Designed miniproteins, single chains. Designs and how they scored, part 98

Each design is a single chain, and the fold is of that chain. pLDDT is the mean over its residues in the fold that is shown.

## One batch from the design tools (miniprotein)

Design m3419
Fold by ESMFold2-Fast:
Structure m3419 (fold): chain A 60 residues (1-60)
Amino acid sequence: SREDLIRYLERLLGVSPIRLDDDVLALGLTPQHLRDIQFRFGKRLYPSDLDVLKTVEDLV
């Protein structure tokens, strides 16, 4: 769920709270993190998508 993904990101990045309008690059998100999110949450995300994603909302 959206809430589970946000909690996962907070734990993964060591940042809390994470908001939907937070910038993913500023949070320290990497291509490997997108792969892990794809695997865990079944999202259609690729490592290269990091260049087009802007906010946490784009991940949910």
Scores: mean pLDDT 78

Design m3420
Fold by ESMFold2-Fast:
Structure m3420 (fold): chain A 84 residues (1-84)
Amino acid sequence: SALDEARAAVGAVLTPETLQEHYKSAEEQYKYLEKHSDSEEDIEVAKKILEQLKKLAEASEAERDAVLAELAETLLELAAEIQE
């Protein structure tokens, strides 16, 4: 499924070694949108991504797949909106 493919792709990019840099990037994007965007939907999506990245950093190995699936779902929703 598209979700399974997205989860695999996200998991390949968001390794323990790269996660901190992606978290910083997501936090900067959230702060930028909060100050400059009139879209509550865009701000909420950015916040959700940031919260899911934090959960991934705190997740055990057994929990990692579930958190990656949640993040992949959020990113697929965002990608669909951007491509409209």
Scores: mean pLDDT 74

Design m3421
Fold by ESMFold2-Fast:
Structure m3421 (fold): chain A 88 residues (1-88)
Amino acid sequence: SLREKAVEALKNGDFDAAKEAFRAIYSEKLRSLSPTERMELLRKLNSKDKEQQINFFLQSGLLTEEEAKEIQEYLKKRGFKVKEVKPA
């Protein structure tokens, strides 16, 4: 459900809702990271640069390739600068 909420928020351009959903998903993952890795993840998640934040969401590995491409195309059409999702 959290993953579905994150995907839906990104499809709707609701980056604040997406950030909240990703934060919840990453809550357990954060415990397994070093302090430096944790700070980097939180920096990307809370980035004031929307382009960096969007690219973090797209490259997170939580989205399927198809979902990431659909979201990327939607955001590009709305004028957001996003990087192409690299295949896994």
Scores: mean pLDDT 71

Design m3422
Fold by ESMFold2-Fast:
Structure m3422 (fold): chain A 89 residues (1-89)
Amino acid sequence: SMELIKVRLEIAGLVQQAVEAALKGDFEKALEHLEKAKKLAEENGLLEVVKELEELKKILEETKKENKPESFIEKAKETLERLEALLTA
């Protein structure tokens, strides 16, 4: 459906914004974007997307605790690859 395509694109955009914020060390903004993406996925029954967003949020919180924004991409790589596959299906 067109609505589902639009939702997946909006989630992808929020994930991209979260990654950008995380790389800049803006963990608060990154978490805000991920929470918005998760809510949108939950409202649309995208349970596998919700699961991967929760994992990404956990990785982000661990990165924040270590205060190593540069480590985020390495830790998140597999989760981001799974999210991309789910959002482009």
Scores: mean pLDDT 85

Design m3423
Fold by ESMFold2-Fast:
Structure m3423 (fold): chain A 94 residues (1-94)
Amino acid sequence: MTEVTLRGPPGTERMYARAIEQLALADGRKVEVSEGEDGNLVVRIEGELSKDAGPIRILVEDAAGRRMTVTVSVRKVGGKTEITLAPPEAVEVT
């Protein structure tokens, strides 16, 4: 089981969870989202991510249908899997 604690600007935690869920589902893994201590979101992914991945840009939509790009990087540090999320970037509408 891979566990990730999400930290970001207030109100972005659900978009971060969606980005991680999309990444895990693309890898064929099941995802659980829960609230950890101090109110942080904790995302658990079944199994282990086998190697470093990213940066990967994932397009996510908020509840209002606005599209944002979230950049996700995955790395292994000392046998643990660490997932890093960049702040969401608004998709430019031309």
Scores: mean pLDDT 57

Design m3424
Fold by ESMFold2-Fast:
Structure m3424 (fold): chain A 87 residues (1-87)
Amino acid sequence: KLEEQQKAMREYGEKALEALEKNPEVSEEALKKVREYLEKAAESEDIEEAKELLGKAAEIAAEQSVEAAEILIEYAIEALNEIAKIK
């Protein structure tokens, strides 16, 4: 069920990136770093590693604005909740 986990991570990661691209407070460099961590999380075979990578992405977003961090945390929670339904 790794494929289902990675798909959920990728789908929610893409939604987070789309929302962050619309936020004028998020710098181009920060957006690149967030994308990198979200891509690594989606490629991760270990859920704990994926959570750590999502945390790093959230830290980068928080350096830009509170709103950016809230967007990323919201989508990360949605991804993890979806993964939790995979048996």
Scores: mean pLDDT 78

Design m3425
Fold by ESMFold2-Fast:
Structure m3425 (fold): chain A 71 residues (1-71)
Amino acid sequence: MEELKKKIAKIYLENYRNSLSYQAKLISKLTGLSVSTVKKILIDVEINYYNLSNEQKAEVIAERIVEELEK
């Protein structure tokens, strides 16, 4: 799971200036989660964690995506 979190965080950090839909598509392809599920997580992090650095947002996103996979 740690390697997967690192890959998710890297996708966010390399693509945070791209659209949320594009970021969601990349993470969806990596994880097998639906684009809509990933996009909801990305939107939720932007709303609730807007004051965090991009690096900190990447960590929160990676954690939430892995939690969704473990359901």
Scores: mean pLDDT 83

Design m3426
Fold by ESMFold2-Fast:
Structure m3426 (fold): chain A 114 residues (1-114)
Amino acid sequence: SEEKLFETMVLLMAARAEIFVAIKAVEEGKVSLDELKTQVSNIVDVMGQAISTARTLQLSSEIRSQLDQIENLRTQLQQAVDDNSDISTLVSLLRQAGNSIQEFLKLLIEQAKR
């Protein structure tokens, strides 16, 4: 539905914005590992909500493959938090998640046009 499409886009844009804020805070030396882990946990939760909503949509196989990449990155981010991974590992995974979300959004917008 258009409502679920819009909800998916809003949640993914929110996750991407939180990723940007978290990375910038690390670059500015303004967060501890524990604070970053809290931010990553919040990002993982928003990504989970977005993935759940997106899976109710009629998506092409290409877009579903991209969604599966986002789910894999969400799982890796959660594992990195649970394993007490360092800041550089968390930032690397956040950058990958942000890029994957951006690609998914581009594909989703193109599908919605036709």
Scores: mean pLDDT 89

Design m3427
Fold by ESMFold2-Fast:
Structure m3427 (fold): chain A 68 residues (1-68)
Amino acid sequence: SDEEEIAALAEEIGRTLKEYNASEELEREVQRRFMGLVHDYFVNKRLSLEEVRARVRELIEEARRRAE
C-alpha cells in the first residue's frame, strides 16, 4: 500500500540520520521536509508516489552531505 511504502521511506530517513549521527537540528529539518512531502501526497494530491520517492532520495543525499 502507499501507506506502507511511505512508512518504509520514513524508516530509511530515520536510519540514515542515526547512521550519520545527524544533529538534532538537522534531524528536525529533514523530518519537517519529509512531512511536507507526505502532506503534498496524501492531502494536497500535488505529488505522485514516484515523485515522493525521488524527492526523498534527494533529501537523504542532502542529509548525508550535511551530517558530515
Scores: mean pLDDT 85

Design m3428
Fold by ESMFold2-Fast:
Structure m3428 (fold): chain A 65 residues (1-65)
Amino acid sequence: SASLAKSFAEAAVSGNAEQATELGQKLGAMAGGDEAAELISEGGVLASQGNVEEAVSLLEQAASV
């Protein structure tokens, strides 16, 4: 869901690796499949770089797949 994607991006940006990992796993399980996993991975990287707006966009795309 979009709310889960946002929480994941926020956790990644704040450096909370444990929370980001947990939320990323949940988002991946909900999104289902390799395309979703790739988008989640890319979104996580962008979020960790402080590019929250673009990260949230990719994570929302992953949640819709």
Scores: mean pLDDT 68

Design m3429
Fold by ESMFold2-Fast:
Structure m3429 (fold): chain A 90 residues (1-90)
Amino acid sequence: SDQARRLLTQGINSYFSGDYQTSIQYYQQAISLSDPSSPIRVLALTNLGRSLMHLGRYQDSIRYYQQALSIDPNNSLARRNLDLARRRLS
């Protein structure tokens, strides 16, 4: 939806300002308002994972990257970040 896209954009803006907690809230709202298989949901899930990694929440980030890949198995950003998060736990 248009609202989900706007929330995703607000999350991205918060992320680049270093406000990872606020970005997570926007990304979660974007996920809840997006279609189950939409590119917006995939991007919101992947960006939520990135924000969680900045907060040291690697297990949580892995969960969201896996959700993104369940929708889009070829998403290179989600695959790359999943690998990074797994290495942080090793």
Scores: mean pLDDT 91

Design m3430
Fold by ESMFold2-Fast:
Structure m3430 (fold): chain A 66 residues (1-66)
Amino acid sequence: GEMELKKLIAEHAGQLLKQYLLHKHPDISSIEVEVKDGETIVITYELKGEKKRVEVPYSEVPNFEP
């Protein structure tokens, strides 16, 4: 159904953001991606020994800055 497709698109967008983030910061040592409420992409990663967490609503994916 439509809700199933929306969730699948959000999951694929999360993987795209992960790849984009790794392309911009290849020194990231740890990265995890989660989709919350089927619409919010949560990326948790470690950069230069610091743990970072970013939440990106699906509507804000085009405006994501690494």
Scores: mean pLDDT 78

Design m3431
Fold by ESMFold2-Fast:
Structure m3431 (fold): chain A 72 residues (1-72)
Amino acid sequence: SANAQAAAEAARKAAEAVRAKDWKGMEEYARQLETLDLPPEAQKLMVEASAAAGAGDYEKAAELLERAAEVA
């Protein structure tokens, strides 16, 4: 669906932004994901990614966002 495609793209771009240390880009894509209908598995991964980023574990945050894109 268009919603699933948009969610997967936004999550992937958020992961790319995290790897590039583009925190503004990451926040913008995260806000886009909040407006989309995400499966519970993707929502859980997004919460875990936010926690990892908050702890400074950016590699884990990017991996979790990439997994969210796969299940979106």
Scores: mean pLDDT 82

Design m3432
Fold by ESMFold2-Fast:
Structure m3432 (fold): chain A 61 residues (1-61)
Amino acid sequence: SDADLRAQIDAITAQHKKQVAAIKQQAAKNKSSPLTLVQQLMRAVGDTAGQVLAARRAARA
């Protein structure tokens, strides 16, 4: 249902925010270059987009 899909997307979004915070914290601790941080953040965005697309496909099926 649309309500279930919304709840699932909200959960994915909350997980993404935690992942971004963890990546930034690890980058700061490891004194990572800005390029490395950007690459890790772009990967996290891609993973989250994939999860949202999968949720939408499952809701349609």
Scores: mean pLDDT 82

Design m3433
Fold by ESMFold2-Fast:
Structure m3433 (fold): chain A 120 residues (1-120)
Amino acid sequence: MLEEAHRAAEEALRYAKAGDREAAARAAREAVGLIGTLMREALERAEAAGLPPERLARLREVLGRAVEAAGRLAERIENGERAEEAAEALKRLAEAAQRLAEDVSRLGEVEEAVREAERI
């Protein structure tokens, strides 16, 4: 189901707010995996739709940075470092990933979520 990444990120935020670091870390790792799946599916759809090579290159770059940013946020949550802030950023990234999977023209929303995550 399309909402799974968002749900996992929301669970990570709930557990982070409750101080359950182990549960927050597990939910965050699940969200990272689901974000990666959505990003791969978005790229596969864009390639199948025949997007120009320049647009595919930009998409691959942003998707790679999104997965990397999600991984860094999950690591912060696992280490208890700004865990609530990291979980909120992961939730925004999951929402942007979900919207991109539905509509590849929404790449700008993922770029914005990545920039916000990189500030943490």
Scores: mean pLDDT 85

Design m3434
Fold by ESMFold2-Fast:
Structure m3434 (fold): chain A 66 residues (1-66)
Amino acid sequence: SKQQLEGVLKLFETLKEIDYPGQVLSEEQREQLARDAVNIYGALFRLPEEEVEALYEQLLEIIRSQ
């Protein structure tokens, strides 16, 4: 849902500020951080694998468009 995507995006940005404060990330670093964010979110809300993968793809589209 849109609420799940917004939650994952906020988690991604929070993890980025913790691990890489004030830094410009490489594409590989951004993709790995996005994977970590969706895995954490999926575990917290017990989402099925298919929903976690869909959420990852949607998050990647957002961060790649920035």
Scores: mean pLDDT 83

Design m3435
Fold by ESMFold2-Fast:
Structure m3435 (fold): chain A 96 residues (1-96)
Amino acid sequence: MEEAIRHLEEALRHLDKAIEAAKNGDYETAKKHVLEALRHLGRAGDLAPEFAREIDGVMMLLLTALVYLDMKDYDGAIEALEQAKERVRRLLERLR
């Protein structure tokens, strides 16, 4: 469980950086941090399969954010990323 929590905390750090980059119109940096958050979420799901459905929901929001970034819809990307961040925070509260 501790290792899964650490991966969720790393995902949150990358989501914060992705949101900041998206607010600045920095596509490359925002995309990099969304992909890193996806990697950490995938690892957390492997380590805590009882939360796989909740983690999959967060990952779907990140995939949606990537679509908005590719469309240069930074407002849409930020909204999806902020929703993903809230879900990860709620999941961490349940695991702690």
Scores: mean pLDDT 88

Design m3436
Fold by ESMFold2-Fast:
Structure m3436 (fold): chain A 78 residues (1-78)
Amino acid sequence: ASSTPPTASDYVPTDPRVVAAFAAAEAELGRTTGTRAEFAGPLLRHDPSALPAIAGLPRDAPITEMKRAVEEYYRSRR
């Protein structure tokens, strides 16, 4: 499928696996916004398979970039 990303400020994952993993991480932190440094631990606690996807991201990457990277990684692994 062609990659036609939404606006840079707003990324909404469509993969239910990605949605569920980030929902769990957001619930653990009590936040829906933040950086890779804040979300990496909670995300990997709920979905350790996401580790290779976030390993390529800078520490200060926003959670929207993490969602994008994890969804892209899982899409490539299907």
Scores: mean pLDDT 75

Design m3437
Fold by ESMFold2-Fast:
Structure m3437 (fold): chain A 75 residues (1-75)
Amino acid sequence: EDTEENLQKRLQELIDHLKLPEEEQKKLQELLDEYLNTPDEKKKEKIRLEMGLIIAKQLKDEDKVELIKKALEKL
């Protein structure tokens, strides 16, 4: 369930586990704030994919990066 508390908790856990740089932390927080404030399901999907892309790039998961880019192109 995409509750604000649950999403914020997952973001903080991800930041802590991956030791994300401050710049990437700020980008993810800005995207999460935008996600929580938009009622548009298509825009929410785009934001989720953009957040996932940042995470996949940080993990150097090339397969995941390609999959997310392909999903973004279909929006």
Scores: mean pLDDT 79

Design m3438
Fold by ESMFold2-Fast:
Structure m3438 (fold): chain A 78 residues (1-78)
Amino acid sequence: MEDYEKLKKKVEETLDELGIKLSEEDKNSLANTILTLLSSGYSLEETAEYVSKLFGLSLSKARKIVSAARKTWEELQK
């Protein structure tokens, strides 16, 4: 789905900016996890905390990734 691909691309760009190296499988898992939580009504902070714990990222890095993904998700919902 084109919208998912745009969100995944933004997650990948943010990971590159933060110097985080993930496998393609982990990138897909991360993007799907963020999309699922945001679509289920979880806040940015709740999603960032979950992603931080699940992927072993600092909360600061998780917030940056989730913030970028959420902004892209909100633009796709307009």
Scores: mean pLDDT 81

Design m3439
Fold by ESMFold2-Fast:
Formats: sequence, C-alpha cells, structure tokens
Structure m3439 (fold): chain A 74 residues (1-74)
Amino acid sequence: NAADAAAEGARQGAEKGGPEESAILTMKNAYKAGGKDAAEMAGRSALSAGRIGATPEQVGKAWGGGADAAMIGK
C-alpha cells in the first residue's frame, strides 16, 4: 500500500543518500502506490520531520504515516 511503499522508499533513500534522497524516494513510492494525494501528504510529513532535525529512520516513519493518512479516506 502507499504507506508501506513510502516508508520503504524513505528507508532506502536515507541509507543511500541521506534526508534529501529519502524525501525523493518517499514521494516517488507514495505516488506509485497512492497517486498525487499520497505523494503530497508524504512530502508534507517529510518537511515537518526534516525541520526538527529528525534521523533518517524517524523521517521514514513519519513519511509512512503521512502516506497512510492520505489513503484513509479512499
């Protein structure tokens, strides 16, 4: 689902390139699984977590949750 895809993308990106690549892969995976709305929610969650200086793992969890929230109304 979109939440799982977003969380996996965030983890892979964080391991490979850090927070920026984590954000890119999170939104890409969320878009593939849940479309534009899921990608936007994942992106907003990433922005909030990034501003606080969260670790890559924390960012991945937050973005996954954002994508899940976007899909809840479907």
Scores: mean pLDDT 64

Design m3440
Fold by ESMFold2-Fast:
Structure m3440 (fold): chain A 92 residues (1-92)
Amino acid sequence: VSEEEFEAEVLAALVLIQAAILKKYPNQSDPRIPALLRRGVELAKKAYELNPEIAKPAIDGLLEAARLLSQHPDPEIARTAREVAEELEKLK
């Protein structure tokens, strides 16, 4: 396992954990959610640059979470989720 592959695995794991929690609480109106979504896409993009195959499950998981949150009643959460989903779709 290369150093890049190891870094990609760790980044992918962090994104998957975040996506799972966001999907578990899709109606949570926490003001930190937009920042968490933006950080998630940054980590997913970094993992993709290091190793696309390792990053793919994390991208898929975060995209599912973003699509769910795009329907959130909070307009800022919904808007950020739509923007994140669009960025992730470009990586597929």
Scores: mean pLDDT 86

Design m3441
Fold by ESMFold2-Fast:
Structure m3441 (fold): chain A 67 residues (1-67)
Amino acid sequence: MNFSSLTPEQIEHAREVGRRERERELRRVDEYLRANPETSESQKAAMYAAAELRGIGAELDKAIELD
């Protein structure tokens, strides 16, 4: 991933968008786990990993949009 064409402000904005999306997805995971307490440890780990990846994806999408 290369953001050398973006301004420092654009890079920081993309990172902030990624952080906000990660937090939003983590909240969704927590809400799901409260409704589904029987969820296996491997499924919990996969859901948290997916939340992290969605944050990264949002940062990438925003950086592409700003470029």
Scores: mean pLDDT 80

Design m3442
Fold by ESMFold2-Fast:
Structure m3442 (fold): chain A 78 residues (1-78)
Amino acid sequence: DAAEAYLEIARMVEEAVELQRRGAPAAEIAAAQARINARIQQIYQTNPEVLEEASRLAEAHAGDADAFIAELRRLARE
């Protein structure tokens, strides 16, 4: 389901941003990044169009993670 995939990407981006904002240990950040990368590969296999659109939005909102997350959540509602 594309809507579920967009919400999952939004949650993963929020997790990565929160870990960095709170100054989590490098090992914890690395572990989270590895889990996120593995899940993105799974989404690519099931919903490649979601990753294509998410990539476009990430480029459009470069440097603004909050705007990117908001757009992903908006697409999940469409």
Scores: mean pLDDT 82

Design m3443
Fold by ESMFold2-Fast:
Structure m3443 (fold): chain A 65 residues (1-65)
Amino acid sequence: MKKVVVVTTPDEAVRKRALDAARKLFPDAEIEVVVAPNAEAALEKAAELRKTRPDAVVLVGVEPL
C-alpha cells in the first residue's frame, strides 16, 4: 500500500483542498498530514521528509509562497 504525506498550512481551506487532491490522486493510499506554520516552512518540511521518508510520496498543499 502506497503512503502519502501531505505537508500543508493551518489554513482550513488550504488543508481541505490539499487532502482532497491527495485522496483523488492516491485513493488507496494511507494519507498522513503534516501541518507547518506557513508556506515557506511547509516547503522546507517537505524537502526534509523526501530525504527521511523514502517509503512515502510527499505532496505540498499550500497557497502561493
Scores: mean pLDDT 77

Design m3444
Fold by ESMFold2-Fast:
Formats: sequence, C-alpha cells, structure tokens
Structure m3444 (fold): chain A 61 residues (1-61)
Amino acid sequence: STVLSNREKAAILRETIPELRTLGLDDEQLVEVVEAYEANKDKFSTLAEVQAFLVEKAKEL
C-alpha cells in the first residue's frame, strides 16, 4: 500500500529488466516495455502495480 516515488519506480524497472530478459525478451522488446512503462508511470502507485504492468506487457511481445 506504500506509494512509490519516481526514483523508486526507476529502481524497480532496472531490477526487473534482467527478469524480463529471462522471459525471452530481446533488446527491442525491452525498449518497448520501458517506453510503455514511461508513458504510463503516473498511473502506478505501488510496487505490485508496476511489476504486474511490466509482466503483462512482456507477455504481449
């Protein structure tokens, strides 16, 4: 239930990228996920919401 700062959201993204690579995403797909997150980052307030978005977006690629 803790609201995340933009700095904390950026740290989560950096930590999650290696996990997305493990799911089989290439560099182009990783850039697409990052751009989608940046376009929508103001819509997320919790760690769980950010992680759910990144995993869901990865599954679309």
Scores: mean pLDDT 76

Design m3445
Fold by ESMFold2-Fast:
Structure m3445 (fold): chain A 81 residues (1-81)
Amino acid sequence: EPVLTEELLEKLREQAAEIKKSLSPAEQAALDAGLAALEEAIGEPLAVAYRKGAEAAIALIPDPAARAEALARLEEMLAKA
């Protein structure tokens, strides 16, 4: 099973930098929290690393209904990987 590498994280940071141009400050903070969690998960299986990153970002969503929807989307994406 592939693991999260520093090279893959660098590519994700590049993609995040492009996305940040169109994000609100709150969305940028969520993305930064996700990337920080991914950095701590280097060497873990990709599914585990991505779950940790997404959960860290989702935790910053103040609306419980929006958090639940985001978690459901995360489970769907992980099921396809």
Scores: mean pLDDT 77

Design m3446
Fold by ESMFold2-Fast:
Structure m3446 (fold): chain A 62 residues (1-62)
Amino acid sequence: MEEEERERFKAALREVLPQPLSYDELVDAVAEKAGISREKAREYLDYLFEHRPDELERLLAG
């Protein structure tokens, strides 16, 4: 993922993550808000859930 896309993704995720959304709803909301494809949003979310759950907790807390 390009750095600008990654930054937009993280900003969108911080806003959307506290909401009680399903995984599919989360992917769609983040993709639309960040201006990236659903495929890119899903790939990065899968990476965070699998390899960086600590970063997800930080995004939710911060």
Scores: mean pLDDT 75

Design m3447
Fold by ESMFold2-Fast:
Structure m3447 (fold): chain A 102 residues (1-102)
Amino acid sequence: MKEELLQKTREHAQRAVEAAKAGDIRAAVDHLVEAMRYLQEAGWDDPEGVRALAEAAIAMAETLGQDDLVEEIRKAMENGDVQAALDAVGRALTAAIEAAQS
């Protein structure tokens, strides 16, 4: 069951990356939210799942021109600071939700 949750986290995060690169920010938000839900059920402690969320958030932030947020997510991941990475992912998600409403 945990492995199945992690697989769904990766699948939704990948779809979020693809949607963001296509400029479909609404679909990217929906997929990133689902990826976060699956990772939460798996206990937030999976490095691969956290990396997948970070990659999706970076793709969304890049599409929105949020260069400072891209750099923040990358540095948190390089430092192994999971909490800082998740906090930055949440800020990228908030920015994307606001952009999708326009």
Scores: mean pLDDT 83

Design m3448
Fold by ESMFold2-Fast:
Structure m3448 (fold): chain A 96 residues (1-96)
Amino acid sequence: MLEEEIERLIEEARRAAKAKDLETAREHLRRALELLREMGLEEEDLETAERVAEGELELLEAYYNKDEKRIEELRERGRELAREVEEREREREELA
């Protein structure tokens, strides 16, 4: 139920981003984060989701402004965040 609405909001955010509508993309991502909070995700998972959303929005702004240096910085930050998430999930599964 909420998962389907979150997926829809993320897809709409990506669509708005491709159209360079950053305000609409931000609004949809913000709503998705609110729904994740309602689902009772742990604070660490919510913080990670917020960091991912903020990173995506900053990346979209960098693309819009053609700031190549900023784009590279944000992509590296995204890769590091992805590694942190993967390690956390791996540790949880090893304990389960």
Scores: mean pLDDT 70

Design m3449
Fold by ESMFold2-Fast:
Structure m3449 (fold): chain A 88 residues (1-88)
Amino acid sequence: MTPEELVEEWGRLMQVMEERALKDPEKYAKLLELEEEMSDRLGKAKTVEEAIEILEEFLKEAAEVLDLPEEEKERLIEVGKKLVELRF
């Protein structure tokens, strides 16, 4: 998958998550809490590997909160990890 394809797929996955969050404000609130925790942990990360682990944990929990299908959940984690790898 090219960097361009990764960005496009990430955008698609973000749209799926937004559509699901719009249908359930309580789940959206939980996502905001998870995002805040992730942001704090990422600010303290000392390595790219640690950052990838933090992101992976966040994405797994976010997918669970929004009840994403297994296929979309696996894709979200795969794309997220690859995008972080492109940044180092």
Scores: mean pLDDT 79

Design m3450
Fold by ESMFold2-Fast:
Structure m3450 (fold): chain A 104 residues (1-104)
Amino acid sequence: ELSLKEQAALVYAAYEAAKKLLEYLKNDPSTPEEVVKKAEEWLKEAKEEAEKLKDVEIDEEAVKKIAEILYKRALAQLEGVDPEEGRALQAKAVAEINEILAEI
């Protein structure tokens, strides 16, 4: 269903969100080392996926918008939101991302 351009936007957005999350976590001295290591692993995986799509034209504005949505969702997950609220936030994020992808 997703075009290569839509896949690239999602993958690059995940990479940008992972970079921003790791920077945020490293700047908080209270962050457990295990959480930092998991974020570093996530960044490595996101970078490898982005490299596979390096020759695909990306919509930089769409990547930025999707990255912000993914970053905010990841922060909410780490802050321990209620499971019902977490599901509602996930559904909203998916809907917003799909709307952005439809515009590229």
Scores: mean pLDDT 80

Design m3451
Fold by ESMFold2-Fast:
Structure m3451 (fold): chain A 87 residues (1-87)
Amino acid sequence: MEAERRAEERVEEIVREYAEKYFKTTKELKSGVFKSLEEALEWARATGEGVEPGKLEPIGAGEKLIAAELREEVERARREVYEEAAR
Protein backbone atom coordinates (compact mmCIF):
# COMPACT_ATOMS: atom_id res chain seq x y z
CA MET A 1 0.00 0.00 0.00
CA GLU A 2 2.66 2.56 0.95
CA ALA A 3 4.75 1.66 -2.12
CA GLU A 4 1.84 2.52 -4.43
CA ARG A 5 1.35 5.86 -2.65
CA ARG A 6 5.05 6.72 -2.90
CA ALA A 7 5.13 5.79 -6.58
CA GLU A 8 2.09 7.98 -7.33
CA GLU A 9 3.54 10.89 -5.31
CA ARG A 10 6.84 10.71 -7.20
CA VAL A 11 5.07 10.39 -10.56
CA GLU A 12 2.79 13.36 -9.77
CA GLU A 13 5.83 15.49 -8.86
CA ILE A 14 7.53 14.64 -12.17
CA VAL A 15 4.31 15.28 -14.12
CA ARG A 16 3.88 18.65 -12.36
CA GLU A 17 7.47 19.74 -13.08
CA TYR A 18 7.19 18.85 -16.78
CA ALA A 19 3.77 20.52 -17.06
CA GLU A 20 5.02 23.75 -15.44
CA LYS A 21 8.16 23.84 -17.60
CA TYR A 22 6.28 23.08 -20.82
CA PHE A 23 3.48 25.57 -20.08
CA LYS A 24 6.01 28.32 -19.34
CA THR A 25 7.94 27.59 -22.54
CA THR A 26 4.82 27.54 -24.76
CA LYS A 27 3.50 30.74 -23.12
CA GLU A 28 6.81 32.54 -23.72
CA LEU A 29 6.76 31.38 -27.36
CA LYS A 30 3.12 32.58 -27.63
CA SER A 31 2.23 29.23 -29.20
CA GLY A 32 -1.17 29.00 -27.50
CA VAL A 33 -0.86 25.23 -27.15
CA PHE A 34 -1.97 25.34 -23.49
CA LYS A 35 -4.53 27.87 -22.29
CA SER A 36 -3.80 27.14 -18.62
CA LEU A 37 -1.41 25.28 -16.34
CA GLU A 38 -4.21 22.77 -15.62
CA GLU A 39 -4.45 21.93 -19.34
CA ALA A 40 -0.67 21.40 -19.40
CA LEU A 41 -0.96 19.14 -16.31
CA GLU A 42 -3.62 17.00 -18.05
CA TRP A 43 -1.36 16.69 -21.11
CA ALA A 44 1.67 15.75 -19.00
CA ARG A 45 -0.32 13.22 -16.93
CA ALA A 46 -1.75 11.56 -20.06
CA THR A 47 1.68 11.51 -21.73
CA GLY A 48 3.32 10.01 -18.64
CA GLU A 49 0.69 7.25 -18.59
CA GLY A 50 1.42 6.49 -22.25
CA VAL A 51 -1.78 7.98 -23.63
CA GLU A 52 -1.45 9.85 -26.92
CA PRO A 53 -2.13 13.61 -26.64
CA GLY A 54 -4.78 13.43 -29.37
CA LYS A 55 -6.74 16.49 -28.25
CA LEU A 56 -3.73 18.73 -27.63
CA GLU A 57 -2.07 20.58 -30.49
CA PRO A 58 1.64 19.67 -30.75
CA ILE A 59 4.25 22.38 -30.26
CA GLY A 60 6.13 20.83 -33.17
CA ALA A 61 9.38 18.86 -33.37
CA GLY A 62 10.07 19.33 -29.65
CA GLU A 63 6.82 17.71 -28.48
CA LYS A 64 7.84 14.13 -29.26
CA LEU A 65 11.15 14.52 -27.40
CA ILE A 66 9.50 16.04 -24.32
CA ALA A 67 6.76 13.38 -24.37
CA ALA A 68 9.37 10.60 -24.63
CA GLU A 69 11.45 12.08 -21.78
CA LEU A 70 8.39 12.46 -19.53
CA ARG A 71 7.24 8.90 -20.25
CA GLU A 72 10.71 7.51 -19.51
CA GLU A 73 11.01 9.50 -16.26
CA VAL A 74 7.59 8.33 -15.04
CA GLU A 75 8.36 4.68 -15.88
CA ARG A 76 11.76 4.86 -14.16
CA ALA A 77 10.33 6.53 -11.04
CA ARG A 78 7.61 3.89 -10.64
CA ARG A 79 10.08 1.04 -11.19
CA GLU A 80 12.56 2.44 -8.62
CA VAL A 81 9.89 2.90 -5.93
CA TYR A 82 8.41 -0.57 -6.43
CA GLU A 83 11.86 -2.21 -6.50
CA GLU A 84 12.79 -0.45 -3.24
CA ALA A 85 9.51 -1.54 -1.61
CA ALA A 86 10.04 -5.15 -2.76
CA ARG A 87 13.14 -5.43 -0.56
Scores: mean pLDDT 66

Design m3452
Fold by ESMFold2-Fast:
Structure m3452 (fold): chain A 60 residues (1-60)
Amino acid sequence: SIEELRRKMREIVMQEAELVNQYLLATLNGDEKKAAQYQAEIDKVTAEEKEVLKKINEAL
């Protein structure tokens, strides 16, 4: 349902915020390996966000 998709979108947005925060902290600490890992996780969550948004737009 559209409400389930909206709930999933909220979860994704919260996960992105956490990952971005961890990415910035790793960058400030000069931990290039951790920063790269968090960037890869951000990219995956962003791809999931696009899929959920597409489903929401198709339902409208």
Scores: mean pLDDT 85

Design m3453
Fold by ESMFold2-Fast:
Formats: structure tokens, sequence, C-alpha cells
Structure m3453 (fold): chain A 75 residues (1-75)
């Protein structure tokens, strides 16, 4: 059921946000990534696949998160 899968993703995002609380500098990026993932998942369920614009946004956000994470670990 589509609704159940969305709830599972929301629960997963919430759990990741709770874990991210120990890294407050990453918290806003984790929240933004979670929101983008939910929007992408809803688009996939409604339209069969995400739009190219949403895919590009997700890729850019993933790259930004990785770069930020690497910078924090390197410091």
Amino acid sequence: MVEEKIKELEKFIKEQLEKAKEYPELMPLVEEAGKAALEAFKEILEKGKPTEELKEKGRALTEELQARYDAILAA
C-alpha cells in the first residue's frame, strides 16, 4: 500500500533526524534531504517516476551533503 510505504519513509527520516541531533551542524542538511526524499517518493508513486528536475535536485543535494560531511570529518 502506497500510504504505508510513505509512512515507512517518514519513520526512517525521523529516526535519522534523531541520530543527527548529535551533529547539529548537519541537522539542517539532513532535514532538507529528508524533505526532498519524501517529495521524490510521492512523485514516483503519483506519476510512476520522478521528474528530471526532481532527480537533478536530489543529485545536487546528495553531493552537497557528502561534501559537507567530508569537510566536517576532515576538520
Scores: mean pLDDT 68

